# Designed miniproteins, single chains, continued (3), part 71

Each design is a single chain, and the fold is of that chain. pLDDT is the mean over its residues in the fold that is shown.

## One batch from the design tools (miniprotein)

Design m10614
Fold by ESMFold2-Fast:
Structure m10614 (fold): chain A 56 residues (1-56)
Amino acid sequence: SAAEEARRLGREGIEAVREGKFEEAQRLLTRAVLLDREIGLEAAREANEILKEILA
């Protein structure tokens, strides 16, 4: 389902941020939002929190 794919892409995007793969993370999270806005935006919020920690 689109929701299931969005969750998978969201998890992969979050992991990409943890690995410093910021361009890959942006692509993955954008695809997640396009498939399911709510799921994608929740993943993007999580990714932003991790990014703030990395940049601190």
Scores: mean pLDDT 89

Design m10615
Fold by ESMFold2-Fast:
Structure m10615 (fold): chain A 65 residues (1-65)
Amino acid sequence: MKERILKVLKEKGPLTVRELAEILGVSQSTVSRHLNELEAEGKVIRVGRYYMLSPAVAADYLLEK
């Protein structure tokens, strides 16, 4: 699930929890939980009600570790 969220944010830019839930076909509570985890990991950032991919995340860290 987290990998799908990161892919969608990379491809479509800043999105709300509702928009991500509709794109991924899951509940808003499921998306919100995973977004909170990704934000805690520094992989996404929140701006108001929108979430976007963190520019500080190294691709090698996500793919190979």
Scores: mean pLDDT 74

Design m10616
Fold by ESMFold2-Fast:
Structure m10616 (fold): chain A 93 residues (1-93)
Amino acid sequence: SAAELLEEARRLIEEAREALKQGKTKEALDLLEEAIRLIEQAYRQGADREEVRRLLEEALELGKELLKVTEDITRAIGLILRAIGLLIELELE
């Protein structure tokens, strides 16, 4: 269900924050990318708009923190832009 996808995305964001605290920057990027994918899938399936917005805002903040420490600047920027794009789509609906 859409709710189950959002719950999994929340877990992945929490795991990504933990990985970042441990200096596991690549693992944090991998986890954040999967979280954004699940949030998008949940949104497309009609998940709660406010929960989707909250998780996208958390993903955006984490992406910005990862951008400060990662060598993979292009990937971090791509994830930030994806989160922003989904937030814009939410405002249009």
Scores: mean pLDDT 89

Design m10617
Fold by ESMFold2-Fast:
Structure m10617 (fold): chain A 86 residues (1-86)
Amino acid sequence: SLEEELRRRLEEIAALLREAREAAAAGDYARALELARRARELWERAKPLIAEYLLSQGYPEEDVRAALEAAEAQFEAAIAELEAKA
């Protein structure tokens, strides 16, 4: 199902972000950046499926777009911060 596929993909992204946080906490900003970039790549691939799922649940197109843009901005901000420290 779309829900099951999304759950699996979001779990993969969450695992990478957890590893990135652990690397950053250890002072390994280069590794944290690599992991965060991989998480963003998986997010970009999941984004159309997330949009499809939310639209299927009855969320307005504008709200779905705004939510995805907000998530993208969070990834951009986090990666920019890690790039400055790497």
Scores: mean pLDDT 87

Design m10618
Fold by ESMFold2-Fast:
Structure m10618 (fold): chain A 70 residues (1-70)
Amino acid sequence: SSTVRLAIEHELRKMDKDGDGKVSRETVIELLKKLGLSEEEAEELINKVSTEEYLSIDEAADILLEAMKK
């Protein structure tokens, strides 16, 4: 739902210390681990979207929504 996405984006913006609209891959991995994924599963899911060290808030939100399932 749009409400869930907005909540995720809000939390990601709080973790965006530089205010550049990006979050580190490490931050996304830790969030995925809190959702019950292993580090290996988190890396695999992120790699489907981006191989970069930093992800946009939109990319990170898409990954987290995928992990939560619909």
Scores: mean pLDDT 80

Design m10619
Fold by ESMFold2-Fast:
Structure m10619 (fold): chain A 105 residues (1-105)
Amino acid sequence: KEKEERYRRVLTELAAFAILYGADSLEELDKKVEELKKRISQPPSSVAEAILQTLDKEAIERYEKVRKELDELMKELGITREQVEADIAELRDSPEAQRLANLLG
């Protein structure tokens, strides 16, 4: 079904972020993204820092959109957090997640 395809896409993107940030769980991933938000909230001290902050902001916005979409799909499909964590762990070994992590980093 269309919702199952959306779920797989969302999990693949979250698995890619987990690879990129070295997170073992959604809780750890959420914490790492929160720390990144704190870093980009300060004014840049250099042109290089300004460029990196722009890229980080784009990555954060993409993550937040995907994370919100996951919460909506979990409610719609009745999926547990335990199932989501298991599915993300499986997808971390997928070529799709590795390729996307390389594109994001």
Scores: mean pLDDT 80

Design m10620
Fold by ESMFold2-Fast:
Structure m10620 (fold): chain A 95 residues (1-95)
Amino acid sequence: SVGLLKGLYGILKMAVDKLLEETEEALKNNASKEELQEILNGLKDQKKLVESLIKESEDLYKKTGNKIAEQVAEDGKKLLKELEEKIREVEEKLK
């Protein structure tokens, strides 16, 4: 349902925002390669969840025309972009 997707987006947004803040702090403080690898794993796990949310939201919008489903897909894509940029930064530091 659209309510479930909106709720899932809220939960994912909070988790991703916290992880992005932790990642920025780790990068600023020259965190160990071990710590950065754990952060990278967490970012990749969140990326998979956000990608699933986007797909389900787009599928629901296609079937129903529900504007909330469209909005969740759009917000999810923006969140995905932030995750992909941060994943790239962490991967660069691990080289």
Scores: mean pLDDT 90

Design m10621
Fold by ESMFold2-Fast:
Structure m10621 (fold): chain A 67 residues (1-67)
Amino acid sequence: EEEEKARNLAIKIFGEVLQEGLDAGLSVEEIRERALKRANELPLSDEQKEIVIETVKELLDNFEKAL
């Protein structure tokens, strides 16, 4: 399923960017910018990119609320 693959990719990107960003001492804003940039650079359809971007945003918002 395309949606499942897009969500799994979003979770992977979020996890990688979050770990790298926190280890490097980046702000939440900088981590958000990097995650969204990576999502936008994916060779996916517009529909799949939207799912990835929305999922990444949701994960980042949930992380920020947990601070």
Scores: mean pLDDT 80

Design m10622
Fold by ESMFold2-Fast:
Structure m10622 (fold): chain A 51 residues (1-51)
Amino acid sequence: MYEDEKVKYEVDEKTKTLTGYTTEPNPGGSYLRTKNLADSLGLKPELKVVD
């Protein structure tokens, strides 16, 4: 599993999607991190907040 300090990432190669999972209550920064990684990999970014 790829992860950074606040986000864990799952790659779905079939749909070309990178999904980030975060417990952060203000997820804007986590979404930006997920988008930047997805853009570098040619994938669609999605972010999910988990509690």
Scores: mean pLDDT 73

Design m10623
Fold by ESMFold2-Fast:
Structure m10623 (fold): chain A 72 residues (1-72)
Amino acid sequence: AEELIKEGEKAFEEGDYEKAGKLYEKAGEEYLKQGDNLKASQAYGRAATAYYLAGDLEKAEEALRKAVEAGK
């Protein structure tokens, strides 16, 4: 999961926001499998921001919903 966050950060720095969103979303999924709900929420939140910057508003909204659900 941590490696996926680092890969996502690299993609984000390169301006590949769609790739960053996908990597952060995958990191969120892995954190949920590990039972780390707070890190999952953070990863999905980062995915939402990346998708928003990519102009993918539907994926941004879905990632934000996942972040809220993970953080409860």
Scores: mean pLDDT 84

Design m10624
Fold by ESMFold2-Fast:
Structure m10624 (fold): chain A 68 residues (1-68)
Amino acid sequence: SMMDRIDQMNQGLQALFDELSANPDLSLEEKKARLREEVERLQKELDIDPEFAEQLLTRGERILEEHL
């Protein structure tokens, strides 16, 4: 279902954040670029509505800005 796909994307983003947190050599801009690429890849693979993918990207960018 779409809810299951959204949950899967959210889990994928969490895994990416763990990876990015382990890479202090990456700039904030590079981390945001990797996040965007991953969201775009997941959106294509899971055929999720662009609106939901954008919401996940927005949330992810805020976490990167505040935490990393």
Scores: mean pLDDT 79

Design m10625
Fold by ESMFold2-Fast:
Structure m10625 (fold): chain A 80 residues (1-80)
Amino acid sequence: SSKEIKEELIEDFKRMIDNIIENKLTDEEKELRVKSWAKALEKLLSKEEVREVFKEAIDYAREKGDETLAKIIEKILKEV
C-alpha cells in the first residue's frame, strides 16, 4: 500500500541519517546524499508524499542532535 511504501522510505531515510552521523560526513557530503535521495523519492512518490517523508527525516535529524543536517534537509525540501 502507499502507506507501507512511505513508511519503508521513511525508515530508509532514517538509516541514511544514522550513517551520515556515524561516519561524520561533511556538510557538502550530507547535501549530496540528501539531494540524491530526494531525486529517487520524486520518481516513486507524489510531491505531497515526498514532503511528508522529508518532514519525518527533519524531525529525526533534530532528535539525533544534527541541526545542520536538519537544515540541509529543509533547504532541499524547498527545492522539491
Scores: mean pLDDT 86

Design m10626
Fold by ESMFold2-Fast:
Structure m10626 (fold): chain A 68 residues (1-68)
Amino acid sequence: MRDELIAQIDALADYIASHISEEVAQQVRDLLLRALDAYEAGDFETAQRLIQEAEELFREAVKAKLAA
């Protein structure tokens, strides 16, 4: 299961890198991997916060690209 989730995170990061930017892709990937580690450690509050931060980063990046 963990390897499958990491593969999905990597696939999402590759998509973001190809369509938005590699910098944003790396930041989103890092946040989601940290969220996964926090979730596995039982720190659900930290996991939820990191997922929300990744979502906000992606949303802002998409908005910026559409405004260009």
Scores: mean pLDDT 81

Design m10627
Fold by ESMFold2-Fast:
Formats: sequence, structure tokens, C-alpha cells
Structure m10627 (fold): chain A 103 residues (1-103)
Amino acid sequence: MEKEIQELLDLAEQYELVSEAGRLAANPKELEEAERLAEEVEKRDPEVGKLARKAVEFGRKAIESSSDGVKSSSYRMAVLSLSTEAYISSRQLRAKAEQLRKE
């Protein structure tokens, strides 16, 4: 059904934005831009926006923990993991939409 396909594609687009916010948040120089993108996602989808906000929070914690190399590294790994998981989710949603189109 076309509505189900569109809902999957819309959700995939939101997860792609979460992945981008996470990648930006992993770079201290891009953290402010990651924050802006997270605010944009949250305005469009509050539930998915929570994931973007979480990525920004981990990025901020990595900077705040810069004197503790292990703790800082753990937060950076958490940001990158979240970004990667969001990207995989977006690809799985797009693949499901294409399967439904074929049926």
C-alpha cells in the first residue's frame, strides 16, 4: 500500500538526519551544527529527535571529559555507534519500502 511505503521512506529520512547529527557531534568543531540539526529533527518528529539529542549529548560529554581520555573516548564511540545504527536503520527502512513496491 502506497501509504505504508511513504511512511517507511519518511521514517528512513528522519533516521538519515539522526545519523548526520551524530557524525557532526563526533567533531568538536561541528557540535553547534549538530545541535541545530537535532532541534530541526525534534520539531518534525519528537520521538526520532530524542536520538539526535542523545548524539549531541554524548558529543558534548566527550568534550567535557577531555581530561579523562578513557571517558572521552567512550563518549565519542557512543556518538559514532548511534550514528552508525541510525544509518543502518535508514537503509533497512528503505529496503523494506522497495520490497513493498515490488509486491
Scores: mean pLDDT 82

Design m10628
Fold by ESMFold2-Fast:
Structure m10628 (fold): chain A 86 residues (1-86)
Amino acid sequence: DEAERRRGIELLREFLEMVAEAAEAAGMTELARRIRELGEELVRALEAGDLERAEELARELEPLVEEAMANPEARAKLEEKVAAYK
């Protein structure tokens, strides 16, 4: 379902942007930049239906998201953003 696929891509884009903003707010400027860059590439790969490239980019993004979440300040900022989103 194309509509379900587009919704999933949109939610992923919003999530990665929230993670990047939380990392930036915690002073992790270079990490935030890399999450945004790889996140945009991942979204483009998914929109193009390039699942092999999307899986590669997702694997590259995973440790960056984990690094952001390991920072207590970044994690608190992400939780705050997620609560505000709802």
Scores: mean pLDDT 83

Design m10629
Fold by ESMFold2-Fast:
Structure m10629 (fold): chain A 80 residues (1-80)
Amino acid sequence: SRFEELLEIGERGDSGQQARAVEGLLKLYEETGDEKYLDEAIKIYRRIGGGAVGRVRKAFKELLKKTKDKKIIEKIKKAL
């Protein structure tokens, strides 16, 4: 599945590939509303280092502009 592909990239990829995996998981969350995609995106983000961190932070901040769910806002803010 697309979800399993993104998890594999997030686990085994370089920092740029891991950033793309986070972006893909956040897109799946926006499309489905299923918090499992957001939770996995946050796990990958916590493992990302170097130059990819800014890209991933931007993706989470774009999601914050689109959501009014208080629980989701707090979850993302705690991760960042």
Scores: mean pLDDT 84

Design m10631
Fold by ESMFold2-Fast:
Structure m10631 (fold): chain A 58 residues (1-58)
Amino acid sequence: MEEEIEKLHEEVKKLSEELRKAIAEGDRERARRLAFEEAGLTIKIMLLRLKIEEEKKK
């Protein structure tokens, strides 16, 4: 599970780089989609981390 979180962090980093490129090129629609996808991955990471803590507590 922690390894999965690390993988998701790498995905977020790649999306952030692609987002910067889209913004630099003025591609607003692509930038918006990339930002949304990045937010989704970040939320997924937070949920996985919370699930790990919950399982340890229970």
Scores: mean pLDDT 79

Design m10632
Fold by ESMFold2-Fast:
Structure m10632 (fold): chain A 73 residues (1-73)
Amino acid sequence: MIPAASEEEREALRRAVEELTERARRAIEEGRLDEAARLTVGLMMLGIAAGVLGDEETKERAMEAARELEALL
């Protein structure tokens, strides 16, 4: 199994998810739908990475954010 991430790595991953989520929402509000779509894909990839690292909470948060953003695109 891949070793679990450190707390610092998990914190960085959570911040990345939050940052991409806010950037994607702002891009949608500003009509930058292509950028929002790319950021949504980035969130899905971060969710997969979080799952691989054993951070199920961050994975679920990223995947839920991506689903909500996809519904707005």
Scores: mean pLDDT 80

Design m10633
Fold by ESMFold2-Fast:
Structure m10633 (fold): chain A 62 residues (1-62)
Amino acid sequence: EELKREAMINALMGVGKLSREEAEKAIELGKEGREEEAIKLLKEGGLSEETARRFVELAKSL
């Protein structure tokens, strides 16, 4: 769980202009089922909507 979360944070920081704090926030929103808010944050960070939705699904598995 913690290791998977850390891996996702690193992936988000590497793909876009997301800071560690923004990546953590996106994962938290995804885990809480706030999918649209998480998608908006990821898109602001430079991810496509399709990629953002995939990350949200992965975050829900944590």
Scores: mean pLDDT 76

Design m10634
Fold by ESMFold2-Fast:
Structure m10634 (fold): chain A 78 residues (1-78)
Amino acid sequence: EVEKLRKEALENLKKIEELIKKSEEKGKITSEERLEIKKNLDKVMEAIGKLEDLGDYESVKELNEELKKLSEKMSELE
């Protein structure tokens, strides 16, 4: 269960990173790209919540640090 949730969160984080990289190459982020990022962020947040409920605080911390890093990159594109 924990490994599956961690893998799902990492896969969704990778999708967000790919979307951000594509936006960086264009020099801007579109409304459609923001919506897609939000959908993947919602999935990551759901997985983090489930990991927290299971007591895997180490994975929660790691995933939140990755989310913060991606959020900082996204802010730079505004």
Scores: mean pLDDT 78

Design m10635
Fold by ESMFold2-Fast:
Formats: C-alpha cells, sequence, structure tokens
Structure m10635 (fold): chain A 61 residues (1-61)
C-alpha cells in the first residue's frame, strides 16, 4: 500500500511539472501494485487516483 502511494505522489508531481510520460509510467506502476492487493475501500481510492492521473496525462499528450 505505501509503495503504491509513493508512485501516486510521484505521478502527481510529474503531472504538475508537465512531465506527462513520467506521470503515466508512475501511475501505471501504482496500478500494477494495487492489482496485486486485495480489494478494499483504501485500494479503490488509490486505484481511482491513479486512473485520474493517467487520464489527465494522456489528455495532455
Amino acid sequence: LELARTYIEGARRFLEDGKYEEAIQYAEMALKIIDELKDSPETEKLRNEARDILREAEKKL
């Protein structure tokens, strides 16, 4: 869980800095980690955050 949060934070920073490719890579890494965890409200929130970052970064490419 903590590792997934770290990747999401990194993805968000890259998105804010206009580094969209890096933001996508970090968000995808977070999603891969989350997919290996059991479903819970916490993992659902992290999955939604990662998906939102992916969508915003892809929209700006």
Scores: mean pLDDT 80

Design m10636
Fold by ESMFold2-Fast:
Structure m10636 (fold): chain A 107 residues (1-107)
Amino acid sequence: SMAERLARTIAAQVLHDLLGLTGPEADRAVREIVARLDPELMEALYQALVDPSEEGLALYEKVRPAVVDQIADALAEVTGIPREEARKAAQRYLDDMVAATREEAAA
């Protein structure tokens, strides 16, 4: 699904940004992280990202805490990094991604 692709992209990018992980080690960590994420929550995140309206932004703000927490928990469990560092990285990446997507839609 597109939501699964989004989850893999988020996991890969956060792992690269936090730990510099690439190649087979990154691929294994991405699989383990994605397996720990709620598919329904990832689908809600995807729907929020493809909707450039105020409703899409409201959906993002509603699901953001749960998405950030699940990604942070999965990152901490899979890689051993401190949960708070994982949470900050996940939050930053998601906020940057949403801002970029909305700016592109407005152009």
Scores: mean pLDDT 84

Design m10637
Fold by ESMFold2-Fast:
Structure m10637 (fold): chain A 80 residues (1-80)
Amino acid sequence: AMLTEEEVQTIVKNPEVDPSAKAAVVVAYKLLNNQPIDIASLVADSGASVEDVQAAIERYKKYTKEQLQAAVDNLKAKYL
């Protein structure tokens, strides 16, 4: 099943999820849905470093839509 905006917010608000994992979830979700990524806002919301956010963008930007969907499905299964 596709990850929803509400499910993304649930992961981001969960204090037990690592900041880098929160950044990865948001980046993969936004890229899959063709939404813009604001690095400063994502750092503030996730607690991840600028370097972690940039690494997630560079990783997922290279993915096809099918690879992004698989990545999002895996992240959903792991964190929800």
Scores: mean pLDDT 83

Design m10638
Fold by ESMFold2-Fast:
Structure m10638 (fold): chain A 67 residues (1-67)
Amino acid sequence: KTLKVTVDNNGKTFGEVIREVMKKTGLKLLLPEDITVEFDGKVYSDPEEIDEALRNNSGPFTFYVKV
């Protein structure tokens, strides 16, 4: 199953977003590789590319969480 979560990135790091998604979804374990991010029509699955996109852009970002 895949959960869809939209997050406004107002200066949040990828780690902070992971923690926020865990709180919203009730997941006790969420690994970076279980997350895919869509921004500006592009899909990011590499954690380093996701972090770079979050740092260089203001969002909104759509997070897809594999559960």
Scores: mean pLDDT 74

Design m10639
Fold by ESMFold2-Fast:
Structure m10639 (fold): chain A 64 residues (1-64)
Amino acid sequence: TTTATAVRNLKTGEYTIVRVSGKKAKVSEEKKLVRGPDGDYEVTTLTAEGAEAYTYDAKIPEER
């Protein structure tokens, strides 16, 4: 089992993914809203189970 965390600032639209693994894995997604001093953040946690690891960095600052 491998877990990756993606964090998006709902005020600025900044988005970063740490990592995710499993190319033929079953992926579970969990989203949580976190309130911080600079606004609300959407935290997405991806959990994958599989034989192969796949790591990537996504830095997509596009708000819309």
Scores: mean pLDDT 52

Design m10640
Fold by ESMFold2-Fast:
Structure m10640 (fold): chain A 71 residues (1-71)
Amino acid sequence: MEHFQKAKEEAEKGGNEEAAKHAEKALEYYKQGNLDEAAKHAIEAANEAVGGGNFEAARHAAEGLREILKS
């Protein structure tokens, strides 16, 4: 949960609206217990963050995805 929030914050600082949007969706779905949709949006957040050079946002999105996969 905290990782998706940090991914959103770092993406916003980097001006990457797509990465921030997907990180926010990952957090929303995680809170709802919809882990499949949360993982999908976490992957999209990480990919958009990497494409934009926002590596801290990508790192946090990837860490959030790892937490889902351990659940």
Scores: mean pLDDT 86

Design m10641
Fold by ESMFold2-Fast:
Structure m10641 (fold): chain A 65 residues (1-65)
Amino acid sequence: DALRAAADAQLRAVSEELTKKIREENEKFKKTGDTDPEKVSRFIGEVLREIGDALDAAFAALRAA
């Protein structure tokens, strides 16, 4: 029960942070018109890495709980 409650709270927090970050970056791309495939690919890679880091941190906290 406690682990599930902690997981739910962590996943919601991570989801909200990621949604905000993705929205801001999407607005940047729309504003700058930066649609270069290489830059887009790098951005996707960076976002995936940050998602992985955030999830790892959330699950590390969950394991400690």
Scores: mean pLDDT 71

Design m10642
Fold by ESMFold2-Fast:
Structure m10642 (fold): chain A 59 residues (1-59)
Amino acid sequence: SDLAIEFLVKFGGLSEEEARKVVEMYEAGKSAEEIAKALGISEEEARNLIEAIDIAESL
């Protein structure tokens, strides 16, 4: 969803490309560990991004 991508870019500090990648992995059911490895971030940061997507999609 464009809303989740925009939210991650504006509030998560991600590039548009990184935000799209996170949303794609989230929709594919990838774990926080897999997302963290793909982006080179911590597993805790990946969990926070997943929570942010869940919040954005609930709006």
Scores: mean pLDDT 79

Design m10643
Fold by ESMFold2-Fast:
Structure m10643 (fold): chain A 66 residues (1-66)
Amino acid sequence: MENIEKIKEAAKKYNTEIKEIVGPIDDQLLEDAIFWIKNMPDYIIEKMEVREFEGERVIHIKGKKK
């Protein structure tokens, strides 16, 4: 819950909107999510979710530029 709020605050700072966040976000995934947000200013993120890929948990983002 706290990590989701940190992601939302980072998105606001970069003028990015997040519609949906899915999955438990631990501290490693939080760092990844914030890294992506910093590199996606002025976006509308339709969905941010945690997926498993080749044995690792990753952040998957579906979105578009404003």
Scores: mean pLDDT 81

Design m10644
Fold by ESMFold2-Fast:
Structure m10644 (fold): chain A 92 residues (1-92)
Amino acid sequence: MDAEKYFELGKKLHSEGKLEEAIEYYKKAIELDPNYAEAYFYLGGVLALIGKYEEAIEYLEKAIELEPDNKELIEEAEELIKKIKETKEKEE
């Protein structure tokens, strides 16, 4: 199976609420294509949903680094990072 197919399976599992299985498939996509910015973005998103905030931020920042000219990805990733940081502040 190629990186794109693992990513597609990850998104399907994510939409079904199978978050840990989605993480595994997003990681498999990244293992096959380490420059797959969209897979890093979705992995960061699902990690945030399960409360792994530090890991979520790391993957979202990696997505931005991989596609520095992708304005839509950058805006979405920065907004998620902001929300994660605000959530951590409120849980203190």
Scores: mean pLDDT 85

Design m10645
Fold by ESMFold2-Fast:
Structure m10645 (fold): chain A 69 residues (1-69)
Amino acid sequence: MEHTEKGYEYLLQGKYEEAIEEAEKALEIDPNNYAAWMVLGMALARQGKYEEAAKYFAKAEEIIKEKEK
């Protein structure tokens, strides 16, 4: 939770590398953390890495769908 919030704060500050690091730490704790996958996707999209961003957004959607079961 804390790492995901920090990742989002870094996104708002334009610190995309730091946002990625915090999101990755959140995913090491919980790989089903939807919000952390979203932070990764947003940070990469802001860096112009749209193909990588799309992969992480797709992963976030998979996690949401799995929780509907």
Scores: mean pLDDT 80

Design m10646
Fold by ESMFold2-Fast:
Structure m10646 (fold): chain A 55 residues (1-55)
Amino acid sequence: SMREEVRRIIEENPDASEAELLQLVVERGRAAGLSPAEIREMANILVELLEERKK
């Protein structure tokens, strides 16, 4: 799932900043041939998961 892919990016990059994680999500989405709307959804999922990390 898209959420699992985003979670994997976070887990693979434990010391990455939020900006670096966003760049990685966008790059992975482009490499996978996703539409701009799908890449935006991945970015939204990243923000949600990063907010969960702050708890």
Scores: mean pLDDT 81

Design m10647
Fold by ESMFold2-Fast:
Structure m10647 (fold): chain A 79 residues (1-79)
Amino acid sequence: MKEEQLKKAEEAFEKGLKAYEAGDYKTAIQYFTKAADLFHSLGLEDKAARAFALAYAAQHELEGKLEEARSWREAAEKL
């Protein structure tokens, strides 16, 4: 059901945020990617784009690319 998929997407997104705040960027990438895929499947493109931008931010944090990470976080905040 779409309602259950929405809850799973929101849970994945929240887990991604908690992992990101804890500095666990690998786990953050996994959850944000899962959230983006679920939001995309539901046709929620703005939410999917936001989750995807945060996954890229986490990837750049993991690589030590702090300026690129900041750019992706800023993009996510404007969605």
Scores: mean pLDDT 85

Design m10648
Fold by ESMFold2-Fast:
Structure m10648 (fold): chain A 55 residues (1-55)
Amino acid sequence: SATEERAKMAIKALNHYFEKHPDATLEEIQAVNLRVKQLLDEGKSLEEIIAELDA
């Protein structure tokens, strides 16, 4: 379902962030979680979300 695919994209994007930032603070984790949600709400692809997180 679209909901399941959205959840999978969020998990993949967050895992990408955590692999690059293993010492991320709770505040940084909360901020990236909100950013991923915003980008998904905008209809961005996983590739676009990862590019935005890496910018």
Scores: mean pLDDT 85

Design m10649
Fold by ESMFold2-Fast:
Structure m10649 (fold): chain A 70 residues (1-70)
Amino acid sequence: MGEEYLKEIEEILEEVKKLPRSSVSEVAAHEIERLLKQAREAAEKGDEEKVKELKETARRGLEQTKAVLS
């Protein structure tokens, strides 16, 4: 079941959108949107491990973006 991981990626995207507007946060938002699209495609194929991997990648991206923006 990839639904929980998809929801976590959606929440990560919402958190990035709450960050101060900058080129860094805009690039991060676009990257996480691409990861979410890939995760939805993986979930449709039943590849739950891929969805989980993409969720962890999105979380790391959010944390790195927060660190850069201070």
Scores: mean pLDDT 81

Design m10650
Fold by ESMFold2-Fast:
Structure m10650 (fold): chain A 84 residues (1-84)
Amino acid sequence: MSAEERRKEIAREIARKLWEVAREFAEAILATYELYKAGRGEEARKTYGLTEPGEAGVRQAEAELRVVEERERREEERRRKELE
């Protein structure tokens, strides 16, 4: 295996972990929003450390989560093709 091929493999693994972190953060924003809507804002602050997100922030988190899910799906499909 070439050094270049190994670097690409490591880069893909790092990217996957970064996408997982981005997903968790987006999910935390959405969970915080739901807790605030339910009147459980103090619980949201203790659990996620986040203030009440506005509608624009929620929409952006939902959009980012969709982008992360699409990237993960494409990378997963690419990995399957490499294993064939």
Scores: mean pLDDT 71

Design m10651
Fold by ESMFold2-Fast:
Structure m10651 (fold): chain A 61 residues (1-61)
Amino acid sequence: NAMEKAKEHEQAALDAARAGDLVTAYEHFQKAVKYYKEAGVSDDEIKTKLQELAEAFAAAQ
């Protein structure tokens, strides 16, 4: 369930980033990080997801 919540918030963050809404993207990504940590996801994997979000925002520019 924590993994599912993390994925939901990650998707919402990516959707917001693609729409150019950085504030909403950041808020959802913070929630995704919280749930990924609860699910036992590594810091390295979380860093990769941060990189994907940054690339999505750059592509929406």
Scores: mean pLDDT 80

